# Ledger of designs, part 50: designed miniproteins, single chains, continued (5)

Each design is a single chain, and the fold is of that chain. pLDDT is the mean over its residues in the fold that is shown.

## One batch from the design tools (miniprotein)

Design m17717
Fold by ESMFold2-Fast:
Structure m17717 (fold): chain A 92 residues (1-92)
Amino acid sequence: MSPEELVEEFEEKVKKAKSVEELQEIIEELMKQFETLSLEEQKEFYKKFVEVVHRLIEEYAASDDPLSLEFMQLLGQALQRIREALLAKEAA
């Protein structure tokens, strides 16, 4: 799966998620897939992932969905986890 396809699949799964538990599973699967990417692919992924996460957070902030706050928090945490994993791989 290309970095672009991985980000697009993540966005689609997040939009279809109906619970906090489902979103947590989506994030854990994403983290596992991200770790299989090369450093170059991880950099391409991160660039697109930051854009998608910011867009999703803005959409949830404008939403009256009762899951909005929890989804925004989990998405922010996922972004931090991806950034830390990328920095760790660059340092290795």
Scores: mean pLDDT 84

Design m17718
Fold by ESMFold2-Fast:
Structure m17718 (fold): chain A 65 residues (1-65)
Amino acid sequence: GSSLSREEILERLEKARELAESLEETDPELAAMIYGELSRDYESLGLPEKAREMRERAERLLSTL
């Protein structure tokens, strides 16, 4: 179970997204993995639109590999 507040979790997920974006050119496989995990986390938080956006980013990167 998470001891973080919803706001702190969302802030952490946004920072992870920024990290994944910075890795898209240098380490696209790692970036895709982070996006995949973010998709699951947003889905678990009841944010299906954000989850879908992260999934689409992961699929885009994996389709290029």
Scores: mean pLDDT 83

Design m17719
Fold by ESMFold2-Fast:
Structure m17719 (fold): chain A 92 residues (1-92)
Amino acid sequence: SMEKRREEIREGIRLMKENPEEVLARLDKMLADYEKNKANATPEQEQVYLVYLTLKLLLEGAPEEEIEKLINQITDEEYKELMTEIAKEWKE
């Protein structure tokens, strides 16, 4: 149900906001690991990288325009929809 999906997104956002320094440290490690292996990355790994980068920018309080530009780079429809929903719920 849409209500259950929204509740799960809100809970995920709440958990990230409770310990932002720990979440940022984990995201930075994942992003750095991708950058080191970028030449051998699959399209799927590139999509996951964009998701992690978007979450990092949201946690850092980046401008809405910067978040939107990054989400628009996501070509995987499910990841793009998820990140659009997360960005919307993040500002509520």
Scores: mean pLDDT 85

Design m17720
Fold by ESMFold2-Fast:
Structure m17720 (fold): chain A 61 residues (1-61)
Amino acid sequence: GADAEAGRRAERGAAASTTAAAALVAKHQSLDLYRTAKTEEGKEGARRGAELAEEALRQHG
C-alpha cells in the first residue's frame, strides 16, 4: 500500500544520505511520515528511516 511504499522510500532516502544536509532532510521526512502513516508498516518504515538518518548525521556531521 501507499504507506508501506512511503516507508520504504524513507528508509532508502536515509540510507542513500551521503551528506549531513541530505540526512537532515531524510530525518524530517521520516518523522513527518511517522505522524501521517495509518499503518504499522508505514510507522515502522518511518522509524527505521529516522534511525538511518541519525546514523548518517553522526557519520557526516
Scores: mean pLDDT 77

Design m17721
Fold by ESMFold2-Fast:
Structure m17721 (fold): chain A 70 residues (1-70)
Amino acid sequence: SAGEGAGRAMGEAMRAAGRGTLSAEEAKDAVLRGGGSEAGAQAVYEVGLRNGGVVDSTQAAGAMARGGTA
């Protein structure tokens, strides 16, 4: 699924960054790179902005499940 591929890309981006969180921009980019929708990527970005500019994998998964702008 698009959410599964996007989740994998998020995890790989976190490994590359050496962090358990990504910036809102990094998270959006990772979702798109993993084959996620533009709506899902935007939802993750909005969640990141609401959480002080960072997103963890659980927050990203929740946003992608909605598939829309948060």
Scores: mean pLDDT 74

Design m17722
Fold by ESMFold2-Fast:
Order: C-alpha cells, then structure tokens, then sequence
Structure m17722 (fold): chain A 77 residues (1-77)
C-alpha cells in the first residue's frame, strides 16, 4: 500500500542519514524496519542488499543501495 511504501521511505531516509553520520547500528536498524514495512519485491531486494553491505562494512555500497531503494519507493507513491 501507499502507507507501507511511505513508511519504508521514511526508514530508508533515516538509514541514509545514519550511514552518512557513521552510525552503522542505527543505519542497520532503520534498513531492517524499511525492509519489514514494504511488500514491493524490488524495494525489498535493494534494502536486503543494503543491509548485507552495511553489515559487511561496505558503507559506500550500502548508501548507494538505500538511496536507490528510496528513489524507487518514492516513485511508487
């Protein structure tokens, strides 16, 4: 639903801010909440990859993926 996508977008935006701030724990928590909030398989796949990248310490890839997920989620609202 639009509400689920909006919730996913909000958490994705918070995750991106946390990644830029170096707060990896907060970033992963928000990425997981974004993943749980949406049912769109394309947005979920980007968020899943972002979570894996963040857990692996690949902050650049995690940020690129979460920003892609946010743009896609926003385009679907």
Amino acid sequence: TKEQLQKALEHAQKAAKALKAGDIKSAIEHLEKAYEATVDPRVKELLRKAIEAAKAGDIKEALELVEQAGVLAASLI
Scores: mean pLDDT 85

Design m17723
Fold by ESMFold2-Fast:
Structure m17723 (fold): chain A 84 residues (1-84)
Amino acid sequence: LEKELMEVIKEFVKLVEKKRDELSPEQQELLDKLKEMIENNAPVEEISDLALKLYLLLAEEGLVDEEEAELAQRLLQLDAERRR
């Protein structure tokens, strides 16, 4: 479960990184923080929370495509399963 959650988060980060030039400075900072947390093996709960925060900010500005939305939905499902 944690491995699947981390795999989904890493894939999401990879997709967001491809459109880095379209991101605001605040969104770029959150992306960099998320990448740093993954690299430093931060708690999965903290990584998941930050990934969802970044997704919500991107979605509010219409910067989320179908693939990213699908990954975010999967992330929410896996995070919910981890908590129960």
Scores: mean pLDDT 78

Design m17724
Fold by ESMFold2-Fast:
Structure m17724 (fold): chain A 72 residues (1-72)
Amino acid sequence: MAPPQNEEEALRREIREVAREIWELLDKMGYSDEEKKKFAEELSKKIATANSLQEKLDIMREVLEKLRKELE
C-alpha cells in the first residue's frame, strides 16, 4: 500500500531541493560538464542502494554537507 501522498510529496520536494543545492554548489566550485556528469553517476549509484525516499534524502544530505565543507 502506498504511503500517504502528502508525506511522499514532501520527501520528493526535499530531495529535489537538495539536488538543486548540490548542482548549484558544483557550479560554484567550478566543476566542468564532464565532472558534473561523473558526479551525477556516482551519486546515482549511492542513492540506488536506498530502499526508501527517506534513505535517499539522507544520502543526498550527507553529500551536500561534504560539498559545503569542501567549499569552506
Scores: mean pLDDT 79

Design m17725
Fold by ESMFold2-Fast:
Parts: C-alpha cells; sequence; structure tokens
Structure m17725 (fold): chain A 99 residues (1-99)
C-alpha cells in the first residue's frame, strides 16, 4: 500500500512539473514529465495498485485541463495535449488489463 501511494504521488508531481514546463515554453521537458507520469500510472496498474493507477490517470486529466486553458502557441498546445491523451489511454488500458 505505501508503494502504491508513492507511485500515485510521483505521477501527481510529474504531471505538475509538466504543466510548469509547458507554461515556461519548454515543450520537450513538459513531454518528458508527461511520459514519466504515464510510466508511474502504468507501473501502478502492473503491480495491481488500481487506486494509484487511477490517481495517476486523474493527474494527467488535470494536466490536460490546465494546459487546455493555458495561453500557449497552438502547435505547442496540440503537441502537449496529444502526449497527455496518449498517456491517459495507456494508463486506462493498463488498468483494464490488470482487473
Amino acid sequence: MVLGELYGNQAVYNAKKAVEAAKKGDVDTAIKYIEQATKNGVYAALTGDIKSAQQSRKALEEAKKQISKADLPEDDKKRLLDAIDKGIKAVEKAIELAK
């Protein structure tokens, strides 16, 4: 249980860092943080910790909401939202397979 909470907390942290990097115009760094948050969610699901995997998915959904509202160049916003959507889909598939 403690380990699952760690994965969930890491996903929230990395999703927050992605939003911060995106707002600074560092799209490549933001994408790396999105990938790390996705990895945390997938790993949580693979260990059977569905609660932490769901927390990771919610963190990516919140990052999507924040980036959608951010004043960013259209191309950068599209690239970031595409990366987040792929991440959400990957975590959702991992959760489904772990049931």
Scores: mean pLDDT 85

Design m17726
Fold by ESMFold2-Fast:
Structure m17726 (fold): chain A 63 residues (1-63)
Amino acid sequence: LDKQLALLEALRDALKAGDDDKVRAILKNDFGATDEEVAEALANRDQTLQSVDAAIEQLRKLK
């Protein structure tokens, strides 16, 4: 849980900062995402950020 939460928080921060290279690195290296999935996530940045925030909140409730 702690590792997943830290990764989601890092992804959220990268999305908010507009750091596409960092978003790509986290998604590919830590979540096993394909280039196509990364492109889709970046194209839908606001929706992706909302989903990440929801996931963070859900994981925090499990602690």
Scores: mean pLDDT 80

Design m17727
Fold by ESMFold2-Fast:
Structure m17727 (fold): chain A 87 residues (1-87)
Amino acid sequence: SKEEELKKLAEELIELLKELAEKYPERASQFDTLIAMIKHWVATESVEKALENLIALTEFLIEEFKDDPEAVKRLEEIKKRLLELLK
């Protein structure tokens, strides 16, 4: 279902943010806040609103980590799958 795939994509994004927190420890508190926000959106928002919020977050993170090509590639793959769920 769209809801199950949304939860899976949110978890993949959370795991990426955990990896980024280890790579960029000075920004760990920012990543903890974003992880909490993702969990809140998935638990409380409609599927459509959660997808919109996650897409906006992936776009923000792609710009923030533009100098990290591996992170950008993984974020773009998650974003593409989120956009496909909006169809």
Scores: mean pLDDT 88

Design m17728
Fold by ESMFold2-Fast:
Structure m17728 (fold): chain A 56 residues (1-56)
Amino acid sequence: MDIIKKIEEFLKTLEERYRKLVALAREQDPAFGEKLEAHYRELLEKIRKEIEDLLK
């Protein structure tokens, strides 16, 4: 399924975009930037689990 490749590309793009967002947030408010980074890591782990369950 090419859908797996699309998901991988999507996650890759999301990670890159989010990393950029965290950098911007950290410049304005370091505390918020740290919270955003932590939240993203939790979200990524949850998404990976859900995708694994969806792919049968």
Scores: mean pLDDT 76

Design m17729
Fold by ESMFold2-Fast:
Structure m17729 (fold): chain A 68 residues (1-68)
Amino acid sequence: SAAAFGAASKELQDEILELEMELISLAAEIAVLKGQPESPEVRERLEKLRQQADEVQARIDALLAEAA
């Protein structure tokens, strides 16, 4: 039981790390787009990326709550 919890915590940590890397990638893409001339296409892409980042953050928050 204790060993199973230890392994589960490691798996959760690895999953959180992967999601945090996705969030960093999304933040970098948002930063690049914010540096570009404003256009309807750029605004639409920024909105979609922000929604994806919010979803990834929510998943991280849920996993952190599960790990606690």
Scores: mean pLDDT 78

Design m17730
Fold by ESMFold2-Fast:
Structure m17730 (fold): chain A 99 residues (1-99)
Amino acid sequence: SLVEQALALVERRLAGDTGAATAELARVAEELSLATQVSIALYDLALALERLGMPEEVVELARRLAAEAPAMTPPELEEAVAELVAYLAPHMEELYAAR
């Protein structure tokens, strides 16, 4: 599926194949709904958090939200993303360093 293709590209990007994977991911994203795009971004975030050695609870929260996002209503999605962002705000410097 397009989602499986996008997730594989996210993993390649985090593994250091940034140029080609980023360009192809952008193309796939154009064909996806907003909720699915958010799902892919959250999966990317979960992999980055795991790489940074963040607590398992935070990584699991991001992965769970990524899996559930395509089935969420817009208000549910906005609330869930806002809560995740609030958990990540103290660690933005670490997230920036991982780039």
Scores: mean pLDDT 71

Design m17731
Fold by ESMFold2-Fast:
Structure m17731 (fold): chain A 80 residues (1-80)
Amino acid sequence: SAREERRKRARERLVAFFKELDLDGDGVVTLEEMEEYLLSKGYSPEVAKQLAEEWMEAFDLNGDGKVTLEEMFRAYGLPL
């Protein structure tokens, strides 16, 4: 269905985005990795830091400074 296709597409986009962020391949994204990603996309250091902090606050529900792919799926209401 169109709804299932949208969910599949959203999942594929999140997986691709997560792999781009996960620079060391350890299966987690840190605040530092998010900042480096945003800097690589041409954001200023000030904007990169602000956006990274806002992103981490949204997904780092347990406050450990790490976001997993599973936590991103849960935050977006997607199946694992």
Scores: mean pLDDT 76

Design m17732
Fold by ESMFold2-Fast:
Structure m17732 (fold): chain A 93 residues (1-93)
Amino acid sequence: MTPEEEERLLEELKKEVEPKVDEVIEKFEAYLKEKGLTAQEVVEWAENNPTTLEEQKIAHFAASLLETGDKREAALNTEILIRGHEEVQRQRA
């Protein structure tokens, strides 16, 4: 894959995710509160235990939030990573 192809894919994923970032933030935060877990606890648990895809999404959001301190950036990074992984898996099938 060329750098230009990778950049184009990333740009298309950003365009798809960007209008829903606020909703994604609200959903992830609500999930963390409902489960009674802090961002740090989610990251620590995911590092030491087998996780489902949904649990991995929340762990990625929590890790990105702890690293960046920006909820919008954390949500965007998490959704782009997941959609990018799904696209790669689709192309390999």
Scores: mean pLDDT 72

Design m17733
Fold by ESMFold2-Fast:
Structure m17733 (fold): chain A 63 residues (1-63)
Amino acid sequence: MLEGEEFIRAVGRATRGEEGEEVREAILQLEKMFSLKVDGVADEEVLEAAREFLESIERDPEK
């Protein structure tokens, strides 16, 4: 599993429609975190969860 900065970067890449091992790993982590179907597929539900996650990090990044 990806951690910290690597996870945040990979989630950002997923929302941009990028592909790769790190992107797939981030999708699987998001699916587990948001109790979605764990299939590694970047469907609309997963991408919405990814955007929500990134927005939450941007709003409260802990300075």
Scores: mean pLDDT 74

Design m17734
Fold by ESMFold2-Fast:
Structure m17734 (fold): chain A 74 residues (1-74)
Amino acid sequence: SLAELRAFYARMGAHYRRLAAAETDPELAALYDEIARLLDEMSRAPESEWPALLARIQALGRRARELEAQRKAA
């Protein structure tokens, strides 16, 4: 249901806020914070706005994974 999807996005937002708080790399922490913000926005936004929000989350997620890989290689 729509309510279940909104609750899922809210839980994922909370998860990314915790990741950001625990992260020592400031660039990666900022990416996690922005992902959390957009997920929280999805939990409240009209469904018509979801494709644009999801595209932004996916782009930030790819950048976070790139930075995580770079930090592990260092």
Scores: mean pLDDT 87

Design m17735
Fold by ESMFold2-Fast:
Structure m17735 (fold): chain A 104 residues (1-104)
Amino acid sequence: SPLEQLKAEVESIIRTAERILELVENKEPEYKILLHHIALGGEALVALRLAKKTPEVPESVIEKLERIVELLEEADKTKDYASKMREVIELAREVLEEVKELLA
């Protein structure tokens, strides 16, 4: 199901963003943060593309996924990974709950 694929992708976004936050808080080297940030960017774009192609997905989910992509671009520009990852996690958790309701 496209909705089950979207759910799995959003769960991956949350896990990767939480890992980035852990790496930042533990003062791990920047190359580790960058590698996970690149992976997260790919996950976010896949989730957004899948949401846009799925008619049952409400505009609110698409807008939150677009905001996640914007936050990731801003994190790359500013290097403020910690605050941006917290916002990404919050938005992704909201998307996950909305997608779960669509699957119920």
Scores: mean pLDDT 91

Design m17736
Fold by ESMFold2-Fast:
Structure m17736 (fold): chain A 85 residues (1-85)
Amino acid sequence: LYEPDPLLREVLEESGETRPTYTLAQIYNLLIDYLEKKKLLDPENPSIANVKDSKVGELFGEDKVDLRDLGGIVEAILKHVREVP
C-alpha cells in the first residue's frame, strides 16, 4: 500500500473517496478519472493528456502525458508516494 504526498493526495481526493493509503492500481485509476473529469484528454488523441498548468502537470513536471507510457506514469507516481505496510 502507498501513502500519497500532499500534491498527489489533492488530485486523488478530487476524484472521490478519501483514503489514508492506496494500491498503485487505485492511484492510476483515480489519476485517469481526474484527467477525464477535468477534460484534460486530447479530443483528437485520447491517449494524450494536456496537463500544462494543472496539478497533474506539476506532479509529472511535463506539459503532456502519454497514457500509453505506463512505465513513465508509474515512475512519476512512485516519486509522490511512500510505501507503507
Scores: mean pLDDT 79

Design m17737
Fold by ESMFold2-Fast:
Structure m17737 (fold): chain A 74 residues (1-74)
Amino acid sequence: SAAQRAQIEARTAAELEALDAQADAMIKNLESTISDQEKLDAEKKTIEEQVAKSRAILAAWRDAQLARLAAAAG
């Protein structure tokens, strides 16, 4: 249903926002604790890679949920 689709999209959006907020907070904490720029850049890259992986997992979950809804409606 449209309502179930909206719920899946809303949850996906909320989890993406939470992921971005957490990553931003972690980066700010690293910037306050690490004085070595090269080390700081390496740690930031690690966070960016972890965020990208989490986004891919969330996208796969969303696609699977939407596919299940389409199958149930047919």
Scores: mean pLDDT 87

Design m17738
Fold by ESMFold2-Fast:
Structure m17738 (fold): chain A 93 residues (1-93)
Amino acid sequence: SDEELEKIREKLEEAREAIRRGDLEGALAHLEEALEILRKSNLPKSKQIELLNELRELALELLRRAGPSQRELLLRAIGLILRAIGEILDLEL
C-alpha cells in the first residue's frame, strides 16, 4: 500500500517534470504507468480518487500542449482521461 502510493506519486511527478520540459510522449508514458499501478492497487477509495483526479489534470495539461499533428499522442491522452474518469465513477459506486 505505502510502496504502491510512493510509486504512483513518483510516476505523477515524473509526468509533471516531463510536461514542464516539453517531453509530452515521456509524460504520457509516466501517466499510463501511474494509471496501471492505481488500477491494480489496494489503496483506500478516497486516495485512489485523489490520485486519479491528479492524473486526469496532468493528462488535460498534456492534451492542451500537444500540437494538432500529434494525432496518436492526442488520442492516447484522450483515452487516458476517459479511462481515469471511468475508474473514478467505478470507485464512487
Scores: mean pLDDT 85

Design m17739
Fold by ESMFold2-Fast:
Structure m17739 (fold): chain A 70 residues (1-70)
Amino acid sequence: SSEDAYARSVILLAEWYLRALEAGGEVDLEEVEALLKKLQEIVENHPSEEIRKRAEELLKRLREAVERYK
């Protein structure tokens, strides 16, 4: 579905930003904050339990990485 495709693309992009932050790379924090909001919406609203669990785990890790970056 379009909802699944969208959620998986957000998750993939967030995984790339997480990898960059964990590697000590320079990132646009505004873009990361936008991804955090998109992940939160997926956790709250997506019909697939599998996708929600994936997004929730990634949201937690990305928030932790951002706190270390700041």
Scores: mean pLDDT 83

Design m17740
Fold by ESMFold2-Fast:
Structure m17740 (fold): chain A 95 residues (1-95)
Amino acid sequence: SKEQVLQLLGSLLDYVNDAVSSTDPKQRDYYLQQAIDTIRRLADLLESLGLTEQAEQLRELAKKMEEALKNKDYKSFREYFDRAVGIAMDAIDQL
């Protein structure tokens, strides 16, 4: 439902905020991984709601974010994250 999408989007934003607020690199990377996992959960939810294209786009972005995190490329991670949030917001408008 739209409410479940909003809840997952809220969780996603909370994890990234926790990462940005963290001074410990291990703790930061943990929260960024939780953000990636949340995007995958959001993709599964969107697919179940018939938004298959948006779900596929989120899965591609999650994979790119995971590679960026592995390489400590936080600039690319943020770019992919912003795109994922945009897709989620657009999906909410369609529900």
Scores: mean pLDDT 88

Design m17741
Fold by ESMFold2-Fast:
Structure m17741 (fold): chain A 96 residues (1-96)
Amino acid sequence: SAIEEAAARAKTPEEAFRILAENSDPETRELIELAIESGRIAEELAKLPESEREKIEEELAPLVEEAEEALRAGDLERALELVREVLERARKLIKE
């Protein structure tokens, strides 16, 4: 399976998700790519002072809540669009 192949070849969880994405359908691939980008942004946020991290989290909170609501409603298209917007805004805020 794609999961077994990813586990066998990957040295890190990030690499495993990337390999899995390459062997997945387009929708699953997009979800995996967003998960990888979320992890990368989380690592960048961890390098920031707590005060800057709190400001970014507060600014993103409404979009995150809306994305979670869309997921609970089964609106995958809206949820993916909102997650992409959260990640793009977080990236810009991290760069100041």
Scores: mean pLDDT 72

Design m17742
Fold by ESMFold2-Fast:
Structure m17742 (fold): chain A 79 residues (1-79)
Amino acid sequence: SLSKEEFEAEILVALGHMYVALGKLFESKGDIEAAVESYEKAVELYKKALEVASEELKPEVQKHLEEAEKLLEEAKKKL
Protein backbone atom coordinates (compact mmCIF):
# COMPACT_ATOMS: atom_id res chain seq x y z
CA SER A 1 0.00 0.00 0.00
CA LEU A 2 1.10 3.59 -0.63
CA SER A 3 2.31 5.55 2.39
CA LYS A 4 1.04 9.13 2.79
CA GLU A 5 4.46 10.43 1.68
CA GLU A 6 4.55 8.19 -1.43
CA PHE A 7 1.01 9.29 -2.37
CA GLU A 8 1.92 12.97 -1.85
CA ALA A 9 5.02 12.55 -4.07
CA GLU A 10 2.96 10.87 -6.82
CA ILE A 11 0.28 13.62 -6.72
CA LEU A 12 2.92 16.38 -6.85
CA VAL A 13 4.61 14.68 -9.84
CA ALA A 14 1.25 14.31 -11.63
CA LEU A 15 0.47 18.01 -11.05
CA GLY A 16 3.96 18.91 -12.31
CA HIS A 17 3.30 16.91 -15.50
CA MET A 18 -0.02 18.71 -15.92
CA TYR A 19 1.66 22.14 -15.69
CA VAL A 20 4.39 21.10 -18.19
CA ALA A 21 1.60 20.06 -20.59
CA LEU A 22 -0.21 23.39 -20.01
CA GLY A 23 3.06 25.28 -20.64
CA LYS A 24 3.54 23.43 -23.94
CA LEU A 25 -0.07 24.18 -24.92
CA PHE A 26 0.36 27.90 -24.12
CA GLU A 27 3.60 28.02 -26.17
CA SER A 28 1.75 26.41 -29.13
CA LYS A 29 -0.84 29.25 -28.87
CA GLY A 30 1.86 31.97 -28.61
CA ASP A 31 1.03 32.81 -24.98
CA ILE A 32 4.63 32.81 -23.75
CA GLU A 33 3.83 34.60 -20.46
CA ALA A 34 1.28 31.89 -19.54
CA ALA A 35 3.76 29.19 -20.64
CA VAL A 36 6.47 30.64 -18.32
CA GLU A 37 4.00 30.75 -15.38
CA SER A 38 2.97 27.13 -16.07
CA TYR A 39 6.61 25.92 -16.21
CA GLU A 40 7.40 27.85 -12.98
CA LYS A 41 4.54 25.97 -11.28
CA ALA A 42 5.84 22.65 -12.66
CA VAL A 43 9.35 23.39 -11.28
CA GLU A 44 7.88 24.29 -7.85
CA LEU A 45 5.81 21.08 -7.78
CA TYR A 46 8.73 18.83 -8.81
CA LYS A 47 10.94 20.46 -6.12
CA LYS A 48 8.25 19.68 -3.51
CA ALA A 49 7.95 16.12 -4.87
CA LEU A 50 11.73 15.67 -4.57
CA GLU A 51 11.55 16.62 -0.85
CA VAL A 52 9.00 13.85 -0.07
CA ALA A 53 9.95 11.23 -2.73
CA SER A 54 11.49 7.87 -1.82
CA GLU A 55 15.16 7.30 -2.75
CA GLU A 56 13.94 5.02 -5.57
CA LEU A 57 11.71 7.76 -7.04
CA LYS A 58 14.14 10.70 -6.58
CA PRO A 59 16.21 10.11 -9.79
CA GLU A 60 13.04 10.13 -11.94
CA VAL A 61 11.68 13.27 -10.19
CA GLN A 62 15.09 14.97 -10.58
CA LYS A 63 15.02 14.22 -14.33
CA HIS A 64 11.52 15.76 -14.64
CA LEU A 65 12.68 18.81 -12.64
CA GLU A 66 15.71 19.33 -14.92
CA GLU A 67 13.51 19.00 -18.05
CA ALA A 68 10.98 21.52 -16.63
CA GLU A 69 13.78 23.97 -15.70
CA LYS A 70 15.15 23.72 -19.27
CA LEU A 71 11.66 24.37 -20.71
CA LEU A 72 11.28 27.38 -18.37
CA GLU A 73 14.62 28.94 -19.41
CA GLU A 74 13.92 28.40 -23.13
CA ALA A 75 10.44 29.97 -22.77
CA LYS A 76 11.87 32.96 -20.85
CA LYS A 77 14.24 33.66 -23.80
CA LYS A 78 11.13 34.24 -25.97
CA LEU A 79 9.69 37.03 -23.72
Scores: mean pLDDT 88

Design m17743
Fold by ESMFold2-Fast:
Structure m17743 (fold): chain A 78 residues (1-78)
Amino acid sequence: MTPEQQEVSELVDELVSLLEGVDAEKETELWRAAMELNNVDGEKAIEVLKKLTEEAKEKPLSADEVIERIKEEYEKLK
């Protein structure tokens, strides 16, 4: 595992703990979206996940909202 993959993994785990409505299926979707972004740009993935983690601490975010925002960042990099 690269250092970027390790940091992304840790950030996803933190996000899952902060988010509402996370079941096993949503956790898998979140992980997949984060890894897809990391495979394109690891630094960008870390930045996006850190921002989402900080935002989740300030206000409740849904798993669906977080997954959508990660997918939007991935689409911008195509």
Scores: mean pLDDT 79

Design m17744
Fold by ESMFold2-Fast:
Structure m17744 (fold): chain A 72 residues (1-72)
Amino acid sequence: SLEEEAHRLAQRLTELLRRALEEGDSEKANEVGRLLDELRQVWEQYQAGRISEEEALERLRELEERARELEE
């Protein structure tokens, strides 16, 4: 569910960041860093009860879509 989806997205973004840094693609690395920060913020807001599980899932799906655009 939400925890599993967040964990999988974090793993994908971490691997994408590793590859971007390995390739010297600072622009891509910065974009991935922003996505990781947004993922952290979504999780923190959910844990604090500031957003619902439905809102958190919607935000995670948006982040996953943006991550997909960076995967080449």
Scores: mean pLDDT 86

Design m17745
Fold by ESMFold2-Fast:
Structure m17745 (fold): chain A 56 residues (1-56)
Amino acid sequence: MIQRADFYYRIGQDYYRQGDYSRASDFYRRSGDLYDQAGDTQRSQVYYQQSDILRS
């Protein structure tokens, strides 16, 4: 679970660097979901916040 969460976060960072904020937001959200499922609620909330900022 955690390895998949980290993988999605890295993909999100790559899209962010490319200026594709929509895809970056999606992958940050997916990473957040996986961290939440793994019990890392603090990290999950940080990634949800990052995703939400990119939606704005």
Scores: mean pLDDT 81

Design m17746
Fold by ESMFold2-Fast:
Structure m17746 (fold): chain A 66 residues (1-66)
Amino acid sequence: GELEEELLKLIEKTGGNPIKLAEEVKKLAKEKGLSKEEILAALEKLKERGVISDRTLQYIKMYLDG
C-alpha cells in the first residue's frame, strides 16, 4: 500500500538505523495524522517481507509509546 511504500523510503533514507528510523516514522505519523495502529500494521507487513527485523519493529513501537 501507499503507507508501506513511504515507510520503505524512510528505511532507505535512514539506512535501517533504528533510532533515525523511529524519529522519521514518528514525524510521518504526525504529519499525516496516522494512528499508531496504522503505522504498526504497515511495519508488521515490512517485517514479514524481511525488510526490517523484529528488534527494529519493537524499538519503533517503544519509541511511539514514549
Scores: mean pLDDT 84

Design m17747
Fold by ESMFold2-Fast:
Structure m17747 (fold): chain A 111 residues (1-111)
Amino acid sequence: MQAALLAQADAAAQQGSLAFLKGDYEEAIAHYDQALALYDQLPETPEVLARKGAIHYQRGLAYEALGDYDEAAASFGKAVEYFERAAKLGHPDAAEAAKAAREQKAKVEAK
């Protein structure tokens, strides 16, 4: 059950990434929001928290591409929150991901 739901969430995230690569940033955000809704149905393991952080990070990049810097900053802020929670629960890559999200947040807040 959990594995199937995780696969559906990951598939929605990949659809968002494909839309982003095509320059369809609003469609990318819609797919990322679908992925987040699916991840929210899973237990908050370090792995799920890191995935949610990654999706918020990608939403931030999409909003930045649209020139929506306030929405981008908010999305990067959410990425920091999820990555820091994942790191506290032992996720090996989450601390560096949180640092990258903080740097992106600072960059868009300076615009």
Scores: mean pLDDT 89

Design m17748
Fold by ESMFold2-Fast:
Structure m17748 (fold): chain A 57 residues (1-57)
Amino acid sequence: AEFEQQVAGLERLAEKHPEQRDLIAEAYRRLAEKVEKTHPDQQDLVERLRELAEKLS
């Protein structure tokens, strides 16, 4: 799905570019907000995205 591809892209960016940590953390938070708003049944994904953002912050 669209969000799955975005998550995979951000995970790859975090691995390749650890110096972009703050930017990637912000992208995870924004994606989590969007998923929670548009796909409330994807709660596991929302929680995972928030955890990833906090680890990179």
Scores: mean pLDDT 77

Design m17749
Fold by ESMFold2-Fast:
Structure m17749 (fold): chain A 85 residues (1-85)
Amino acid sequence: MEEKIKELVEKARKAGASEEELELLELEAKVHAKLLEIEAKRAAGEELSEGEKKFLEYVEEAGRLIEAGAPLEEIIEKLRKALEA
């Protein structure tokens, strides 16, 4: 998974993406991977950890920032906090 994310980031860099756009792409890919893991746990009837619940809260907040047209910097910060949980 991480190797695939690295390949996507490198491809975007070669296409002329900014450092901020590259960081957002990497964070979004990592968040998506973790969302799939949480969905699998829910499907298996497993209880989510406190960190996984906090991750979902930060992802929902990031989604609201995107809908509000917030600066990329604020979206990146929320996604970083999600992955730290």
Scores: mean pLDDT 79

Design m17750
Fold by ESMFold2-Fast:
Structure m17750 (fold): chain A 86 residues (1-86)
Amino acid sequence: ELERRRKLLEAIVDDIVAVYKELTGEELSDEQREALLKFFPLVLMLPDEVAAEILGISVETAKKLREAVNKLPDTPAVREYEALLR
């Protein structure tokens, strides 16, 4: 269901936000969090400059955000989301 996928995406985005805060000491705004939720799979495939423009952040911040995503734990939410794509 769309609602189930949205909840899984929200859990993954919350994990990304937490890791980003740990790496940078800064919190993402609600607007940036919503942009991540909306563009999550696509934004990770784009160059850092394009991702920065979409999310309204600096290129350096986009690079750190990509590093945060790559450091996500292998969690049940991530596994369930990947299963929905297969």
Scores: mean pLDDT 70

Design m17751
Fold by ESMFold2-Fast:
Structure m17751 (fold): chain A 88 residues (1-88)
Amino acid sequence: SRADLDAEARAVIAELDALIAQLRAVAAQTTDPDVRYAILVRIISLSGMRFVLERLLANPKTPDAVKRREIAAARQELALAREFLAAV
């Protein structure tokens, strides 16, 4: 249902918020400038996905197909950022 899809989008936003906070904490403690830069680039990407999902949720006319696509894109960015964080 649309309500289930909106709940899924909110859950993904919560995951994005948690990972952004985690990446910021790691960036603050990182001494390698190249690693710090790579973390900051991922924070920018995840923050962009968060902004898009919030905007889609705020618009009641957003098609379900668009919501599903952006949720999938955000999940892919989360997976890539988690893989990077595990390697740092």
Scores: mean pLDDT 89

